# Designed miniproteins, single chains, continued (5): the designs that were tried, part 78

Each design is a single chain, and the fold is of that chain. pLDDT is the mean over its residues in the fold that is shown.

## One batch from the design tools (miniprotein)

Design m18873
Fold by ESMFold2-Fast:
Order: structure tokens, then sequence, then C-alpha cells
Structure m18873 (fold): chain A 101 residues (1-101)
């Protein structure tokens, strides 16, 4: 929702080093189908906190939605290296591998 985006943009202006706020903006753009903006915000979140598996996972999912299966594989693999028991990352990694065939 546009109101949620405005609130998160305000939060970024108040605290631009909060990786979770950047990540939440990426999620909102992802839900709207704006994968390019989602990627930009997820990349910013990863710059601030590269240890959060969810950031890598959703970056991979955004590339998957754009048809960039090679990058999606790379980022899902990164997410799994941080959180190896994440079933969603494994399932989407397998789907991306199949899509490259």
Amino acid sequence: LDEEIELLEKAIKENPTNSRTWYNLGLLYFRQGDYQKAIEYFEKAIELDPTNARYWYNLGLSYFRQGDYQRSIDYFTRALSISPDNVRSRDNLDRAREALQ
C-alpha cells in the first residue's frame, strides 16, 4: 500500500542505517510487482546487514521473477549458506535450476 511506502520512506530519512526498514520497502515494491525497485532496496539492506538470510532470499526471488535464474540461484545459495534449514530457499533454488534447463 502507498501509505506503508510513505511511512517506510520517512523511517529511512530518520534512520538510514536500519537495514530492516530498507528490506520492508523492498517487500512492498515486490508485492506491487516492481521487482527492479525491490532489488534496489534489498541490495541496500544487504549492504547494511549481509548476515540476514531473508534479505538474500528475497533478492534471489526478485531476480527469479525477472527471469534472471542464474542470479537467483547465486542468491538463494547465499541465503542457504546462512540458514541451511530454510525450506523455501531450497524449493526456489530447485525451481531456478529447473528453469535454466
Scores: mean pLDDT 85

Design m18874
Fold by ESMFold2-Fast:
Structure m18874 (fold): chain A 85 residues (1-85)
Amino acid sequence: SLPSPAEMARIAAELALAVLSVVAKNRGDEETAKIYEEGLKRVSEARDPREAARILRETADKLEGIDPQGAALVRRMAEELERAA
């Protein structure tokens, strides 16, 4: 009845992206918030954990020049999802 490790990792990534989007928006950083929101939408629509992990890596790449700390966190989420898949 509990989600699989891969599904748990995906849910954790979606929650992290949602929180980071809200934090960026509260700071008035609409550009960064939009990147997190787009990442969240794409991850939620991914057909499998490998696709979700690729989306997370792409999201991290977009963040590197804007939010390096957020980029590092999102990249770690991609690694965790790949290991769980």
Scores: mean pLDDT 88

Design m18875
Fold by ESMFold2-Fast:
Structure m18875 (fold): chain A 55 residues (1-55)
Amino acid sequence: SSEQERERQIAVLGFRITSLRSEADLYRELGDEETAERHERQARELERERRRLLA
C-alpha cells in the first residue's frame, strides 16, 4: 500500500540521516570541520525530504 511504501521511505531516510550525522561527528572530532559541515548539509536535505513525507 502507499502507506507501507511511505513508512519504508521514512525509515530509510531516518537511517541515512543518522549515518550522515554520525560521520559528521567523527570528522568534527578529527578536526575536519569542512567535511563535517558537508555531511550536516546532506543530513538537513534528507530531513526536509523526510518531513515532507511525514506531513
Scores: mean pLDDT 87

Design m18876
Fold by ESMFold2-Fast:
Structure m18876 (fold): chain A 71 residues (1-71)
Amino acid sequence: SAAREVARRALAALDAGKVEEALRILEQGAREGLITSPAGLTHIESARIALERGDVDAAARALRAAAREAL
């Protein structure tokens, strides 16, 4: 499914250390209605806030949790 493809792309970006790219992929998936769960959307927002504060590790964990909601 398209949602699973978005999740796989985000996880691949995270495994490559591309945390901002993973956020972009998951935010686009949310805009397209592919990530609709309150938990998934909350994890994406938590990741944005963590990156704004410079906490890359917290952002990566939140994005992995968001991607799992789409798998």
Scores: mean pLDDT 88

Design m18877
Fold by ESMFold2-Fast:
Structure m18877 (fold): chain A 83 residues (1-83)
Amino acid sequence: SDELLKEVEKKGEELIAKMEELAKKGYSAKEIVEKTKELEDEWADTVNKAAEALSDASEEDQQRLRDIIRKTGEEVRKILEEA
């Protein structure tokens, strides 16, 4: 389960890093979303796989997954709101 949580964090960080790169280059929020669609899909797939695998895991591990998802979503929102 630790490996699954780390993979979700890693994919989230890759998505955020690419969005920040595009924002620094002056792309609009709409263009950033369009250009990061594949990374967003990879992150979403990783989240879904982790959620399924952790469905019978400890409450602590399930909460850790939720916290990672929330944090990634908050960072994505900030980037897009500022773009």
Scores: mean pLDDT 86

Design m18878
Fold by ESMFold2-Fast:
Structure m18878 (fold): chain A 70 residues (1-70)
Amino acid sequence: GLEEIVKKIKELVEKGNIEEAKELLKKIEEMLKEVKEKLKTVTDPVARMVGEAELRRLEEALEEAKKILE
């Protein structure tokens, strides 16, 4: 899950493995882009709500990951 990816980024940064941490950050960015694109075609209200919640979770995870890498 997203929390596991963020935790792994933190562990990698603590170990000095900045390159691998940056690769995981890029994965979160790619996931965010994919969810945002999919959401453009979703018309079902329940599916939109679920997609918007996932988008928010990805945005929060990306913010946290960027904060860890600063």
Scores: mean pLDDT 81

Design m18879
Fold by ESMFold2-Fast:
Structure m18879 (fold): chain A 70 residues (1-70)
Amino acid sequence: SKKEEIFKLFSEIFAKANEIRTNGTEEQKKKARELLEKADKIVDDLVEGKISPEEALKKLKEIKKEVEKL
């Protein structure tokens, strides 16, 4: 359940960042790259046991909100 939610959120962030990479301004592309790097680090920290699945979900939801505002 939580693993599926995390995977879905990451996929949605990746898809939106990729859309901005194609169609966005240079400033939007830069912010999208920074947000994707933050999302990658959250997933890495989760895999390494440095954060809980609950913390990962919370952080990824915030990143999704930020990338959707670009």
Scores: mean pLDDT 85

Design m18880
Fold by ESMFold2-Fast:
Structure m18880 (fold): chain A 55 residues (1-55)
Amino acid sequence: VLEGTLKPPDKSEEAIEAMIEKLKEEMLAAGTPESVAEHVARQLRALEAEERAKA
């Protein structure tokens, strides 16, 4: 599965933040190191901001 096709572009920034935090928690529960989980969360935020700027 390739990243970039299943990401739901929520309109609410609060909803996006909650989703990112939930994904981070799930990654931690799956055994992913906290540093990696935080990196992924920041990457998702950056991608959302970039897509918004390109619109």
Scores: mean pLDDT 70

Design m18881
Fold by ESMFold2-Fast:
Structure m18881 (fold): chain A 118 residues (1-118)
Amino acid sequence: MIELTESGGGTVPVGGSLTLTAKASGFNFSSADVEWLAQTDKTPLAVVASISADGSKVTYAPRIEGRATISVDYANSTLYLDLRNLQPEDTATYYAVAVGGESVPLPVFGKGVKVTVV
């Protein structure tokens, strides 16, 4: 079965940091472009960070650039999003998404992890 299992959400103070993780099952991150998306009650679902299957292209949303790092541990099939200097506006449900590759159906979403900044 193809799935993404996320962890690392929770409540953090303003200026705090946390790491979100997503574990791939049934596929390899080397075969899929992946993204972290954020959704709030006030804003639509939007990409916050992306990384290509080969790791050669990394992008960040302007609001989070310099405060986030996306990375992949290909050997352990784990995607990371390190978030730093969090602000109340970063309060959202974060989703890991495989946006596809040669043998991965489009798209594969995790169930989401909630981050609350207070």
Scores: mean pLDDT 80

Design m18882
Fold by ESMFold2-Fast:
Structure m18882 (fold): chain A 60 residues (1-60)
Amino acid sequence: MAAVEEARARLEELIKKIGEYNPELANQFREAAEEAEKLDPATALRRYEGLIESAKSILS
């Protein structure tokens, strides 16, 4: 679904930004996103939203 694709793209952008300052943390987010991708779309969306919130908090 479009919402899942959009959330994933946004998360990937935030992970790239985190990677500039903390490569290990960026890798942790990538692993979490990859794990979420194995789930159904609705669950994946919720996981991506949580990761986006965490990433935004780190970059604030």
Scores: mean pLDDT 81

Design m18883
Fold by ESMFold2-Fast:
Structure m18883 (fold): chain A 74 residues (1-74)
Amino acid sequence: SEKIREAVRRLVEAVNAGKPLPEVMAILQELKKLLESEGVKVSNEDFMRLYRLAVDEKASEEELLAFVEEIKKR
């Protein structure tokens, strides 16, 4: 979905720009809601892994999208 790709891009940009944690968390929650609206189950474990990839590991847009596709294949 283009909306999911855009949300992932916004997440990467916010983390790289050093935005406050509440702003980054708001984007992560938006991404979770977008995935769930497309019928994708996002567990607490998946959400925490998305957080770690984006915030702790500073994963690329491509790496985050690859993880999103992994969740979608379940």
Scores: mean pLDDT 85

Design m18884
Fold by ESMFold2-Fast:
Parts: sequence; C-alpha cells; structure tokens
Structure m18884 (fold): chain A 85 residues (1-85)
Amino acid sequence: SEKEELKEKARRAVEEAEEAIRNAEKLGEEFGVSAEAIRAVAEIAKRELEKVLKLIEEGAPLEEVLEKLREALAKVERAGREALA
C-alpha cells in the first residue's frame, strides 16, 4: 500500500538522520565540547525527531515528512554551532 511504502521510506530517512546526529555528537566530543552542551544538542535532536516520527505515524505525505526532517537537522546544526561558540 502507498501508506506502507511511505512509512518505510520515511522510517529509513529518520534512521539515517539519527546516525548523522550521533556522528555529530561524537565529533563534538573530539573537539572538547562540554558534556552539558552535547546533552543540550541531543535533547533538541530527540524532540525534533519525535515530531518527525509523529508525522510518519499519522501517515503524512513524504514531502511533509522530509521537510520536517530537514527543519529538524537545521535546528540540530544551529544548536551545535551555538554550543561550540
């Protein structure tokens, strides 16, 4: 079914995003970013990913899920930059 295929594609995209966020956290640790700063970025990432997962569960269109995922990644990148400043 279309919904099942959409869910599968979106779920895989979220899994890839989770890996990217984990890699960013590890990179931050290598550059001496404080544990508190890393945790703050991780909390933002978790909240944004939860919103993406909710859209997937509700059967939102792939375009909407991908747009929300892009927004989530941008917020995590911004938080990471602010933590390094």
Scores: mean pLDDT 72

Design m18885
Fold by ESMFold2-Fast:
Structure m18885 (fold): chain A 76 residues (1-76)
Amino acid sequence: SKEAEKKFEEGLKLFSEGKIEEAIKKFKEAIEIDPNFAEAYYYLGKIYELLGKYEEAKKYFEKYEELKEKYPERVK
């Protein structure tokens, strides 16, 4: 969990710096460590949407919504 959080924070920093591909890598590393890390899926969806990769974006957003349903207390 803490390691996934660190990867997610690294991804946010890279994204803020415009290092999009490096940010994607860090968000993917976060979900590899914690497959239930809902926010990482949301940011991956958002980035793929910005890149025009709508099919990939849709899959990440669907996973985010799935996790919100499974862990509603975590999102509220």
Scores: mean pLDDT 84

Design m18886
Fold by ESMFold2-Fast:
Structure m18886 (fold): chain A 59 residues (1-59)
Amino acid sequence: MHLYRAVRDIPNDRAAQLALREGDLLEVGEELPDGYLGVTSLTDGREGLVPEDAVERVA
């Protein structure tokens, strides 16, 4: 299971980037080049990209 948690608040600073709050739970669907992850937010079901260093795997 690819369950992750946001470790800090992340602004939406690009068109595909998902804005996150610290503690948001995410399902990771893909790993992308340049250290980004394609994710689905479990809090609102939105999909987008997040920096790999902004999340931690919890399960």
Scores: mean pLDDT 74

Design m18887
Fold by ESMFold2-Fast:
Structure m18887 (fold): chain A 65 residues (1-65)
Amino acid sequence: EADEEVELLRSSALAMANEARGGTPAQRDALIAAIRKLAEETSAKYPEKRDEVQRIADEAIARAR
């Protein structure tokens, strides 16, 4: 279950990052905030996955820029 939700986060974050790359600065900022929010929610639910979730979020945010 935890691994499945982390993979869902990875897929969602990647999709948001790809959308952000084609958007305005305001759209990019909103999508980066959404990625951070999903990562925080997933980390709160699965603290044991916190480091992996943070890495996924950081990679997606870097891609979004």
Scores: mean pLDDT 83

Design m18888
Fold by ESMFold2-Fast:
Order: C-alpha cells, then structure tokens, then sequence
Structure m18888 (fold): chain A 76 residues (1-76)
C-alpha cells in the first residue's frame, strides 16, 4: 500500500516503508519505485537505491533522476 509506505517514511521507519513500497512497486507503481530509492538512500544501501531509481525512470517517473544522481554521488 503506497499510502502506508508514505506514513512509515515520514516516521523514519525505513524498513516498514520499504515493505509497503515494494508491494506498490510490484504492481507497477513508478512513484513507489522512486520512494524505494529514497528509503534505501536513508539506509545507506546505495546500490539498491540506484537499482530502484533506474527502474522508476524506465517506468516514466522523471523525479527518480534526482534520486539516482544523489545515490551515485553518495556511493562515490
């Protein structure tokens, strides 16, 4: 559920946010894929953040480009 993912992201519960965003992303929600990238950045799992941001760009969420660039910069 995308809305539940947002709720947990605001509470900084990144593990639960990821759980709910993975459910939404599996249904093709590009915004959920972008927010998976954000949540993985918060957990310092930059490789996973890059992977999800690229998937979100491919599905047409342009906001994921900023997430991709941030994750690549923080990994370096």
Amino acid sequence: DYEKGLEYLQKEDYDKAIEYFEKAASRGNAKAQTLLGVAYIKKKEYDKAIEWARKAIELGDPTAEAVLKLAEKLKS
Scores: mean pLDDT 87

Design m18889
Fold by ESMFold2-Fast:
Structure m18889 (fold): chain A 77 residues (1-77)
Amino acid sequence: SEVEKLKERLEEIKKLLKEGRYSEAQELAIEMAIELNIPESVLSEMLRVIQEAKETGDVEGAVKKLEEIVEKWIAEK
């Protein structure tokens, strides 16, 4: 299902963030948005969170925010 693919991609993004691979996490977020037809507003929010993690080093906070963004969007479908 789209929701299962979304969760799988989110887990990959979370793994990349934990490994400090911020550019790859951003690329995967963009690919995910194209594949799953995620709104530009949601993608932009995800990309901002990944950028903030890169700038602050707060990977745990970024992971939580990304989960909240994705869960909110799924609930609004």
Scores: mean pLDDT 84

Design m18890
Fold by ESMFold2-Fast:
Structure m18890 (fold): chain A 92 residues (1-92)
Amino acid sequence: GSMAEEGAEEAKRRAEEAGAEAEAKAEGNKVTITLKGADVGQQVGALAGAVAAELNGAEAKVTVKGDETVVEITAPTDELAGEGAREVGAGV
């Protein structure tokens, strides 16, 4: 598997350990993390993780749509995309 896929799986696991319902998908150098029913603290944590990913050279987009918080991380490498995903999961 790619490092992006491994990072996506770890982000999902960490978010679930924090009590959020989460899905994560990797596609090339892009990871999409979807949190369902996330509380305000979990949403702020996801945003903090997205900011950390950007400081490490990734591009991050956070979208809140109804009960879903979607974090999209795009990076120059699958390794950096995976690390960005882990930062989001750690923030939740």
Scores: mean pLDDT 83

Design m18891
Fold by ESMFold2-Fast:
Order: C-alpha cells, then sequence, then structure tokens
Structure m18891 (fold): chain A 110 residues (1-110)
C-alpha cells in the first residue's frame, strides 16, 4: 500500500516548505529529507522526483526566497499527485481482477 504514502510524503514536504518561509526553514528541510528518504525506500521514480522538488522548495525557503519555495513546492505536490494517478490507474486495473498475490507483491515493492 505504498502509493498513498508516496503522495502523502510529497504533499507534506510542500506544506512544510511554506511553513519554512515563516521562520521554520529547518522544519521544511527536515520534511523534505524525510519525504526523499521515504521515496527512496519506496523505489518510486515519480515519488523521488516529487521529493527532489520538495528539497528545492525547502532550500529556497531557507534562503527566504518565497517565490522559488512556492514554485517548487507546487511542482512537488503535482509530481506526487501525478505519480499517484499513474500508480492508481495500475492498482485500479489490478483491483478489477481476481484476488492478488501479485498485487500484494507490487504494493510491497512500492
Amino acid sequence: MGGGGAIGAAGGAGAAAGAGLGGGAELAEKAAKAAKEAAEKGGDEGAKEAAKYAEKAAEAAKKGNAEEAEKYGKKGIEAGREAGEKYGKVYGELAEGSGQAMGAAARAAS
């Protein structure tokens, strides 16, 4: 059940980046790092890309660049959403089939 986790990690990092602009830059950096680690462990390329945008957003927030932080935060959320849409489509097709050892393996791999 890794698809939802990847999307959630990207969304959380984006939110933290925004918070960083208010003086919580360390929180934004930690959130981005956690999202990147989660994406890396999940092995999802889309989630890894979303985590990279979250990391850029955190870096921009740390530098006080509100425009860059917002831009990359939004891209991170969109990338995570797109990854979930892509994987959701595959899981939808698997769910329409009969009960699934293969589906369980795919979820474990994500």
Scores: mean pLDDT 49

Design m18892
Fold by ESMFold2-Fast:
Structure m18892 (fold): chain A 67 residues (1-67)
Amino acid sequence: MLSPEEAAAILYEALGNWSLKKGDFEGAARDYEKAAELYAPVDPERAQSLIEKGKEARELAEEKRKL
């Protein structure tokens, strides 16, 4: 069964996906970053994918803020 850390990571990833769908790029970035931290010790490939998604969401949030 999943560790508590993996269960929390899945929740944060789901929250990030939901935030992204509603256009909340700042929220999505934060949730993906948290999910990546939790996945890092158990699934480093998944963690890396989430780091990339978090960066993309953060870049979109910052560009919207600047413009």
Scores: mean pLDDT 80

Design m18893
Fold by ESMFold2-Fast:
Structure m18893 (fold): chain A 55 residues (1-55)
Amino acid sequence: MEEEKKKKLRELVIEGAKKQGADEELAEAIAEDVLEATKDLDRAIESVEKAIKEI
């Protein structure tokens, strides 16, 4: 994965999880799972950004 996009995706997932009430540990675990499952970083970033705006 490209490091810049990977970092952005991780930060967005953590932010979204925290907005949903997840603690630091859970938010980081979710971010790791998302990063490992993701083959298209651009698509994943777009999807997470859209989801966060709806929270």
Scores: mean pLDDT 77

Design m18894
Fold by ESMFold2-Fast:
Structure m18894 (fold): chain A 71 residues (1-71)
Amino acid sequence: ELEKRKAELQARLAADPNDVDALTDLGEVYYKMGDYDKAIEYARKALSLDPSNKRAAMILLQASLEKYKKE
């Protein structure tokens, strides 16, 4: 369930704010929930720590496209 996964990832980030995998996963969770602004925020933070993270880059691209399309 997305809400349970979100809570688990937020707890993980409270322990380690620079956990790139948790930031990327949280971005994906927000994307699946339709919160494209939060998906972009977390994907950007993951990319700031690891610019080569293809999964975070894909989440950023997809969330940005969905946000534009729904405006």
Scores: mean pLDDT 84

Design m18895
Fold by ESMFold2-Fast:
Structure m18895 (fold): chain A 60 residues (1-60)
Amino acid sequence: DKERALAFAERLRQLAEQSTDPVGADALRKGAEKAEEAANKGLSYTEARDIAVQAVLDAV
């Protein structure tokens, strides 16, 4: 569901803005970018979420 994946990306962006840790904030922004990319490619919400989570983990 593209709308759900995009909503997830937006949530990650909001969390990044609230973060006091610059490394954590950057990781969350990278996750949001990957979730949005996956959604735009027509991937499922679960796939978009898993890709985003992996991007966050790789960034920290």
Scores: mean pLDDT 82

Design m18896
Fold by ESMFold2-Fast:
Order: C-alpha cells, then sequence, then structure tokens
Structure m18896 (fold): chain A 65 residues (1-65)
C-alpha cells in the first residue's frame, strides 16, 4: 500500500536510529536495501527492518561487520 520509495526511506531512517549502517541501491529494476550490524541488538533491528521491507516487496540483505 505504501510506495516502495517511501518504505525504503522509512527503513533507512529506522536503521540509522538503531545504529545500523544502511545502503540503498537499484539492481535490475529492483530496490535493494543492505544493512550492516555489529551487535545482537542491531541484528534484531535489521531483522525487523527486513520483515517490514518484505511486506512491501523490497529486497533486504543483512551483513555482519
Amino acid sequence: MIEKETTAGIIMIYASVLGVEAEIREENGELVIKLYYRTKEQKEGALEAEKLAKKEGLKVEIYEL
């Protein structure tokens, strides 16, 4: 229901608030959000962001630093 660009923006802000480093890019016409975590709490935040993104058909990749 929410525009994909708006959802991606919200996820980027959410990740930033949680101290999770985030990147957004477009690959083959698909928006991809890359999240980087260091702590268990940041990992939980990244997983919640992934759940929200999947609801809107966005792809998320999560990486440990």
Scores: mean pLDDT 76

Design m18897
Fold by ESMFold2-Fast:
Structure m18897 (fold): chain A 111 residues (1-111)
Amino acid sequence: MKEKAEKYEAEGEKYLKEGNNDKASDAYIKAGLYYLKGGDYEKAVEYFEKALELKPDNAMAWANLAEAYLKLGDKEKAEEYRKKAVAIAQKTKSPRDTLAVMRAAIGKSAS
């Protein structure tokens, strides 16, 4: 829903003004996810890129950015960012992030 995307957009701006880059990044990722679900792929890219400027080691944000570019028809950027998401997930050794990135990368390739 667009209303939830706009709520998380405003929340991200609030945290950014407070200097809380971690919470700002998380809010921008949520905004991007709601734009992605709503079919606004250009807005999804915008908010995932803002999140990654604040926290570039977020593997899930790279995976979601790759999906948004794939929806826009940019297969080269989608594959580039998908590979980056996998590399970051492996580097951070987060079991949750690694599994989520692997599901996003492998589950869509196996159909």
Scores: mean pLDDT 78

Design m18898
Fold by ESMFold2-Fast:
Order: structure tokens, then C-alpha cells, then sequence
Structure m18898 (fold): chain A 99 residues (1-99)
């Protein structure tokens, strides 16, 4: 494995961990971690701007926060990076309906 491949895997694992944490908090009715989740995902994206999953998860946090325009932008970027991701397309359509 190259250093770049390892860094991608670390960033993907971090993005998935952030998603897991904020979804668990939302399931409990706790919205206090949304801004921190956004900051964590933005830092991951700064290191790896082509990591489609980080953009997808950023969109999900914006949906939970009610920031639908920002969610649309994040989902569009996720689809641009991974056009075969049907989940991202479905989430984009749902976000656009909330505008």
C-alpha cells in the first residue's frame, strides 16, 4: 500500500466515524454535535477533497441542521466525484424537494 492509499483509508475511516457519531446523536434527539461534525468533515475534505464519502456525509449533517442549500452543494460534489453512487443521487433529490 502506498502512503497516499493509506492516507485515503485513514481519512475515509475518520469520515465514517464522524457520520456514525452524529447519526447516533440524532437518533437520541441530540443536535448539539452538528457544528463540530461539520468542522471535522471540512478538515477531512481539506486533506482529501476528492473523498466523495466526506462530501456525502457533510450533506447529511447540513440536512440535519436544516441548511438544505448547503446540503445540495455537498451532495452535488459527492456525485461529481462518484457518479455511480445512487445513495448520493437519492439524497440530492430529497434535499432539492426541501428547498
Amino acid sequence: MSKEELEREINLALARMVRSIFKRMLERGDYSGLDESIKALERIIEKDPELAEAWLYLGEVYIAKGEYEKAVEAYEKAIELDPENEEAREKLEEAREKL
Scores: mean pLDDT 88

Design m18899
Fold by ESMFold2-Fast:
Structure m18899 (fold): chain A 100 residues (1-100)
Amino acid sequence: MDEEEAKKLIEKAKELIKEAMKAATQGDTEKAKELLKKAKELAKEAEKLGEKNPLLKEAARILKEGAEAALEALDEGRTDVAVSVAGISVAAADFLISLS
């Protein structure tokens, strides 16, 4: 039960990160930051719910840390770095979920 809830939160966090990167590439840095903050909180909750499934827990942790790193990069004006970190985090999380 918690695993299915964790998967739903991970998918929502991934979609928010993708939306945030689209907003960032369009110059809407404030919208990108808002979406990344929401994604980070969803990933944090997914990490707690995925405690008994190590692959889901790690996927959630990667999305949480990726969203945080992307937020820091945007705060420093490094949009290309933010997009790259976010993209890598989503790809890594997708790979881990495919194994779970």
Scores: mean pLDDT 86

Design m18900
Fold by ESMFold2-Fast:
Structure m18900 (fold): chain A 100 residues (1-100)
Amino acid sequence: MSVEILDDNTVKFSDGTILTFKVEGDTIIITFEDGSELKLNPYEVKKYKNYKFLLLKIDENHYGLLVYDEKTGDILGFLIDRNTGKITEVDPNELYLKGL
């Protein structure tokens, strides 16, 4: 799976799925291109289409997000700054070592 970062809090997946991220307290809200929303609590697995999301607490200033694509078997990692909402693509193995 390839990812295009469109802005500080918006990413596009290779299938055209667009995700916009918002930090709300201890949760992340993902808004999709169709206007649907997914509320992620830490350490719960949530699903949208063929994607499974797992939110991890990395430290007091950062969340980790793991995204598993059930169609391709690909795993993506993202680091989210909880103070700014800025998203950065990272190696998912970095999140496994820090957040699990």
Scores: mean pLDDT 82

Design m18901
Fold by ESMFold2-Fast:
Structure m18901 (fold): chain A 81 residues (1-81)
Amino acid sequence: ASGVGLAQMLYGQARGLAQQGDLEGAAELLRRAIDLYERSLGPTHPEVAYLLRELAKVLEQLGKLDEAARLRQQADESLAG
């Protein structure tokens, strides 16, 4: 499987974990999916920016507001460049 295909599967699993209330597990899988997309498509790709925002939402629910704010900034920079 391509890195993109694996990243898509991990994102789907992360969504399932978030729906079950496993926010820590969801965050871990989102970080893995982001790494795979960055390696396959580059760090400035729109899919990377999208997943950074999704991870930020999960981190906000976990009370990790400073990390979430940094990820939103990184996503905005990815879309700008």
Scores: mean pLDDT 84

Design m18902
Fold by ESMFold2-Fast:
Structure m18902 (fold): chain A 57 residues (1-57)
Amino acid sequence: SEKEKERKKLIKLFLEIVYNSEMFLAERPSVTEEVKEQNKKAAEEIQKYIEELEKEI
């Protein structure tokens, strides 16, 4: 339904915000590469959810 599509768009927006936050944290110069890699992997998992939602919008 149209309402379901709008809800999925909103969820996607929130996921994109979290993705951007994780990517920002992954670029911090003051932390180890291991910690940066953890944030990058979190972003990759979120990106998979975004791609699934995009198929349904």
Scores: mean pLDDT 84

Design m18903
Fold by ESMFold2-Fast:
Structure m18903 (fold): chain A 67 residues (1-67)
Amino acid sequence: MKKLLLVYADTLERAVEVGRLLRERHPDATVIPVAGMSREEAEALAEELEKLTGYEVEIVDAAEFVP
């Protein structure tokens, strides 16, 4: 199943770090790191991406991600 993983964080560095780990765990998924977004903004973006692509979009909070 094609899946988009939207990773949001306070900083771009953190979003990219978590995104890299997620890509290693889910090599068939598309990982999109975003920085400077609130949870509400990330949820709104995920909803629009799901409508535009038809793929499932999962939101990942980089602050809550533990390897």
Scores: mean pLDDT 78

Design m18904
Fold by ESMFold2-Fast:
Parts: structure tokens; C-alpha cells; sequence
Structure m18904 (fold): chain A 60 residues (1-60)
């Protein structure tokens, strides 16, 4: 998750999406939240994507 947050902060949405897809494979129980973060990143809403990923990090 930290690597995905760093990619989002750097504006690298493509890398962030790749990292979030990897997290979905490791933690399918969080897939719905990770999908929301991926959707936000694809839309260019990096602030929203970061907030969602930080929320998931609190659950891990």
C-alpha cells in the first residue's frame, strides 16, 4: 500500500493502479475498497485515491 500511495503522490496513476491490482490479489477481502481507489486513480482524482488507500492501510 505505501508504494501505491507514493506512486499517487508522484502523479503516476498507471503505476499506482498496477500496485493496487497486486494488493487485490493479496487481499481479496479488501477488493471493493481497492476497486474504488483504482476508479479514483483512473478518473485522475488522486486525492480521493490516496484517502481510500490510507483508509485500507488502517484496516491492515
Amino acid sequence: LDEAIEALKAGDAEKAIELLEEEKRRHPEYASFLDEAIEAARAGDLERAIAIVEGIKQML
Scores: mean pLDDT 81

Design m18905
Fold by ESMFold2-Fast:
Structure m18905 (fold): chain A 95 residues (1-95)
Amino acid sequence: DPAARQAAIEQARLQAAASVAVGTVHVARVQGLSKEEMIEIAAKALMEEVDAPEELARKLAEAALEVVLEKNLPKVITADQLAELADEVLKRLNK
């Protein structure tokens, strides 16, 4: 089914974007940047690295900021933790 294949590709791209957003916000948080700077850096990374539209990039950056701040994460996070946080970002976008 071409429609199902396209949906799977779009979902994979959205998961990749969420991972970039979470990773970028987490690094900015560890560096002690402000909430506004975290959003700006994450949105820029999403637009440059995954070609996300500005509106989607900002929504992902804002959701990633909320998720990262709620979890009180250590400086170094595992790939598994990054994936779990990315999934939580996607769930928040679907509310």
Scores: mean pLDDT 82

Design m18906
Fold by ESMFold2-Fast:
Structure m18906 (fold): chain A 61 residues (1-61)
Amino acid sequence: AYLSGDEMELEILELEIELAMKRIELAVAKLTGASQEEIAKLEEEIRRLEERIRELERERA
């Protein structure tokens, strides 16, 4: 652990946790028979989170 870059590492971790939670929501939605529109919305939210994580990791590298 070090002082510089800590905020970026924490932000990436927070986004990864949010992504995991959204993936669980998607799985539950599919199991409970949610509408195709609701499933598509969750998939879009997951895609945006994956893009944000990728962008931050690129900036860190």
Scores: mean pLDDT 80

Design m18907
Fold by ESMFold2-Fast:
Structure m18907 (fold): chain A 69 residues (1-69)
Amino acid sequence: MVTVTKTLPVAPSDEIAKEAEETARGIVGVKEARVEVDPEKGTTTITVVAESEEKAELAVRAAESILLG
């Protein structure tokens, strides 16, 4: 298992954060994904646990697309 964490300088709504989390969790080989918004800092942290670094990176990119789009 591999854990990848990425922080983005955005603080979206809870609905968008949930959609990003669900999207990341839907990637094959992802075991856990979490999207945490920090409105005080204006940041969002994506944490993915996956079978490989490649799958974790794919899930992080998918979540980023939802959070930034």
Scores: mean pLDDT 84

Design m18908
Fold by ESMFold2-Fast:
Structure m18908 (fold): chain A 61 residues (1-61)
Amino acid sequence: SALEKGREYFQEALKALDNGDIEKAKELYRKAIRYFLEAGQVEEAVKAGNEFAKKIYYKLK
C-alpha cells in the first residue's frame, strides 16, 4: 500500500541521516511524504516532517 511504502521510505531516510548522507535522506524523505499524502495520511506526513527536521537540526545543525 501507499502507506506502507511511505513508512519504508521514511525509515530509509532516517537510516541515511544516521550514515551522514543528508542529500539521500532528503530524497527518501520526499518520497515518503508523497506516499503518505497519496494514502490520505496528512497527520502522519506532518509527524514525519517534524521528526526529520528535529533530527537534522539537533544532530547536524
Scores: mean pLDDT 82

Design m18909
Fold by ESMFold2-Fast:
Structure m18909 (fold): chain A 55 residues (1-55)
Amino acid sequence: MEEIMKKAEEEAKKRGIEAEVSLEDGKVVVEIRGPASEEEREAARELTEKANKEL
């Protein structure tokens, strides 16, 4: 779990997204902090889906 969360955080940083990665009910959640473009929101959604598929 921690390794999956760490990968999600690293990918968010590489894409220039300032996101908070947390674990809720065994699911990884990637939340964007502050103002975000549509592209950034879509990227966060993709990162959330990828992390949960690796679980």
Scores: mean pLDDT 74

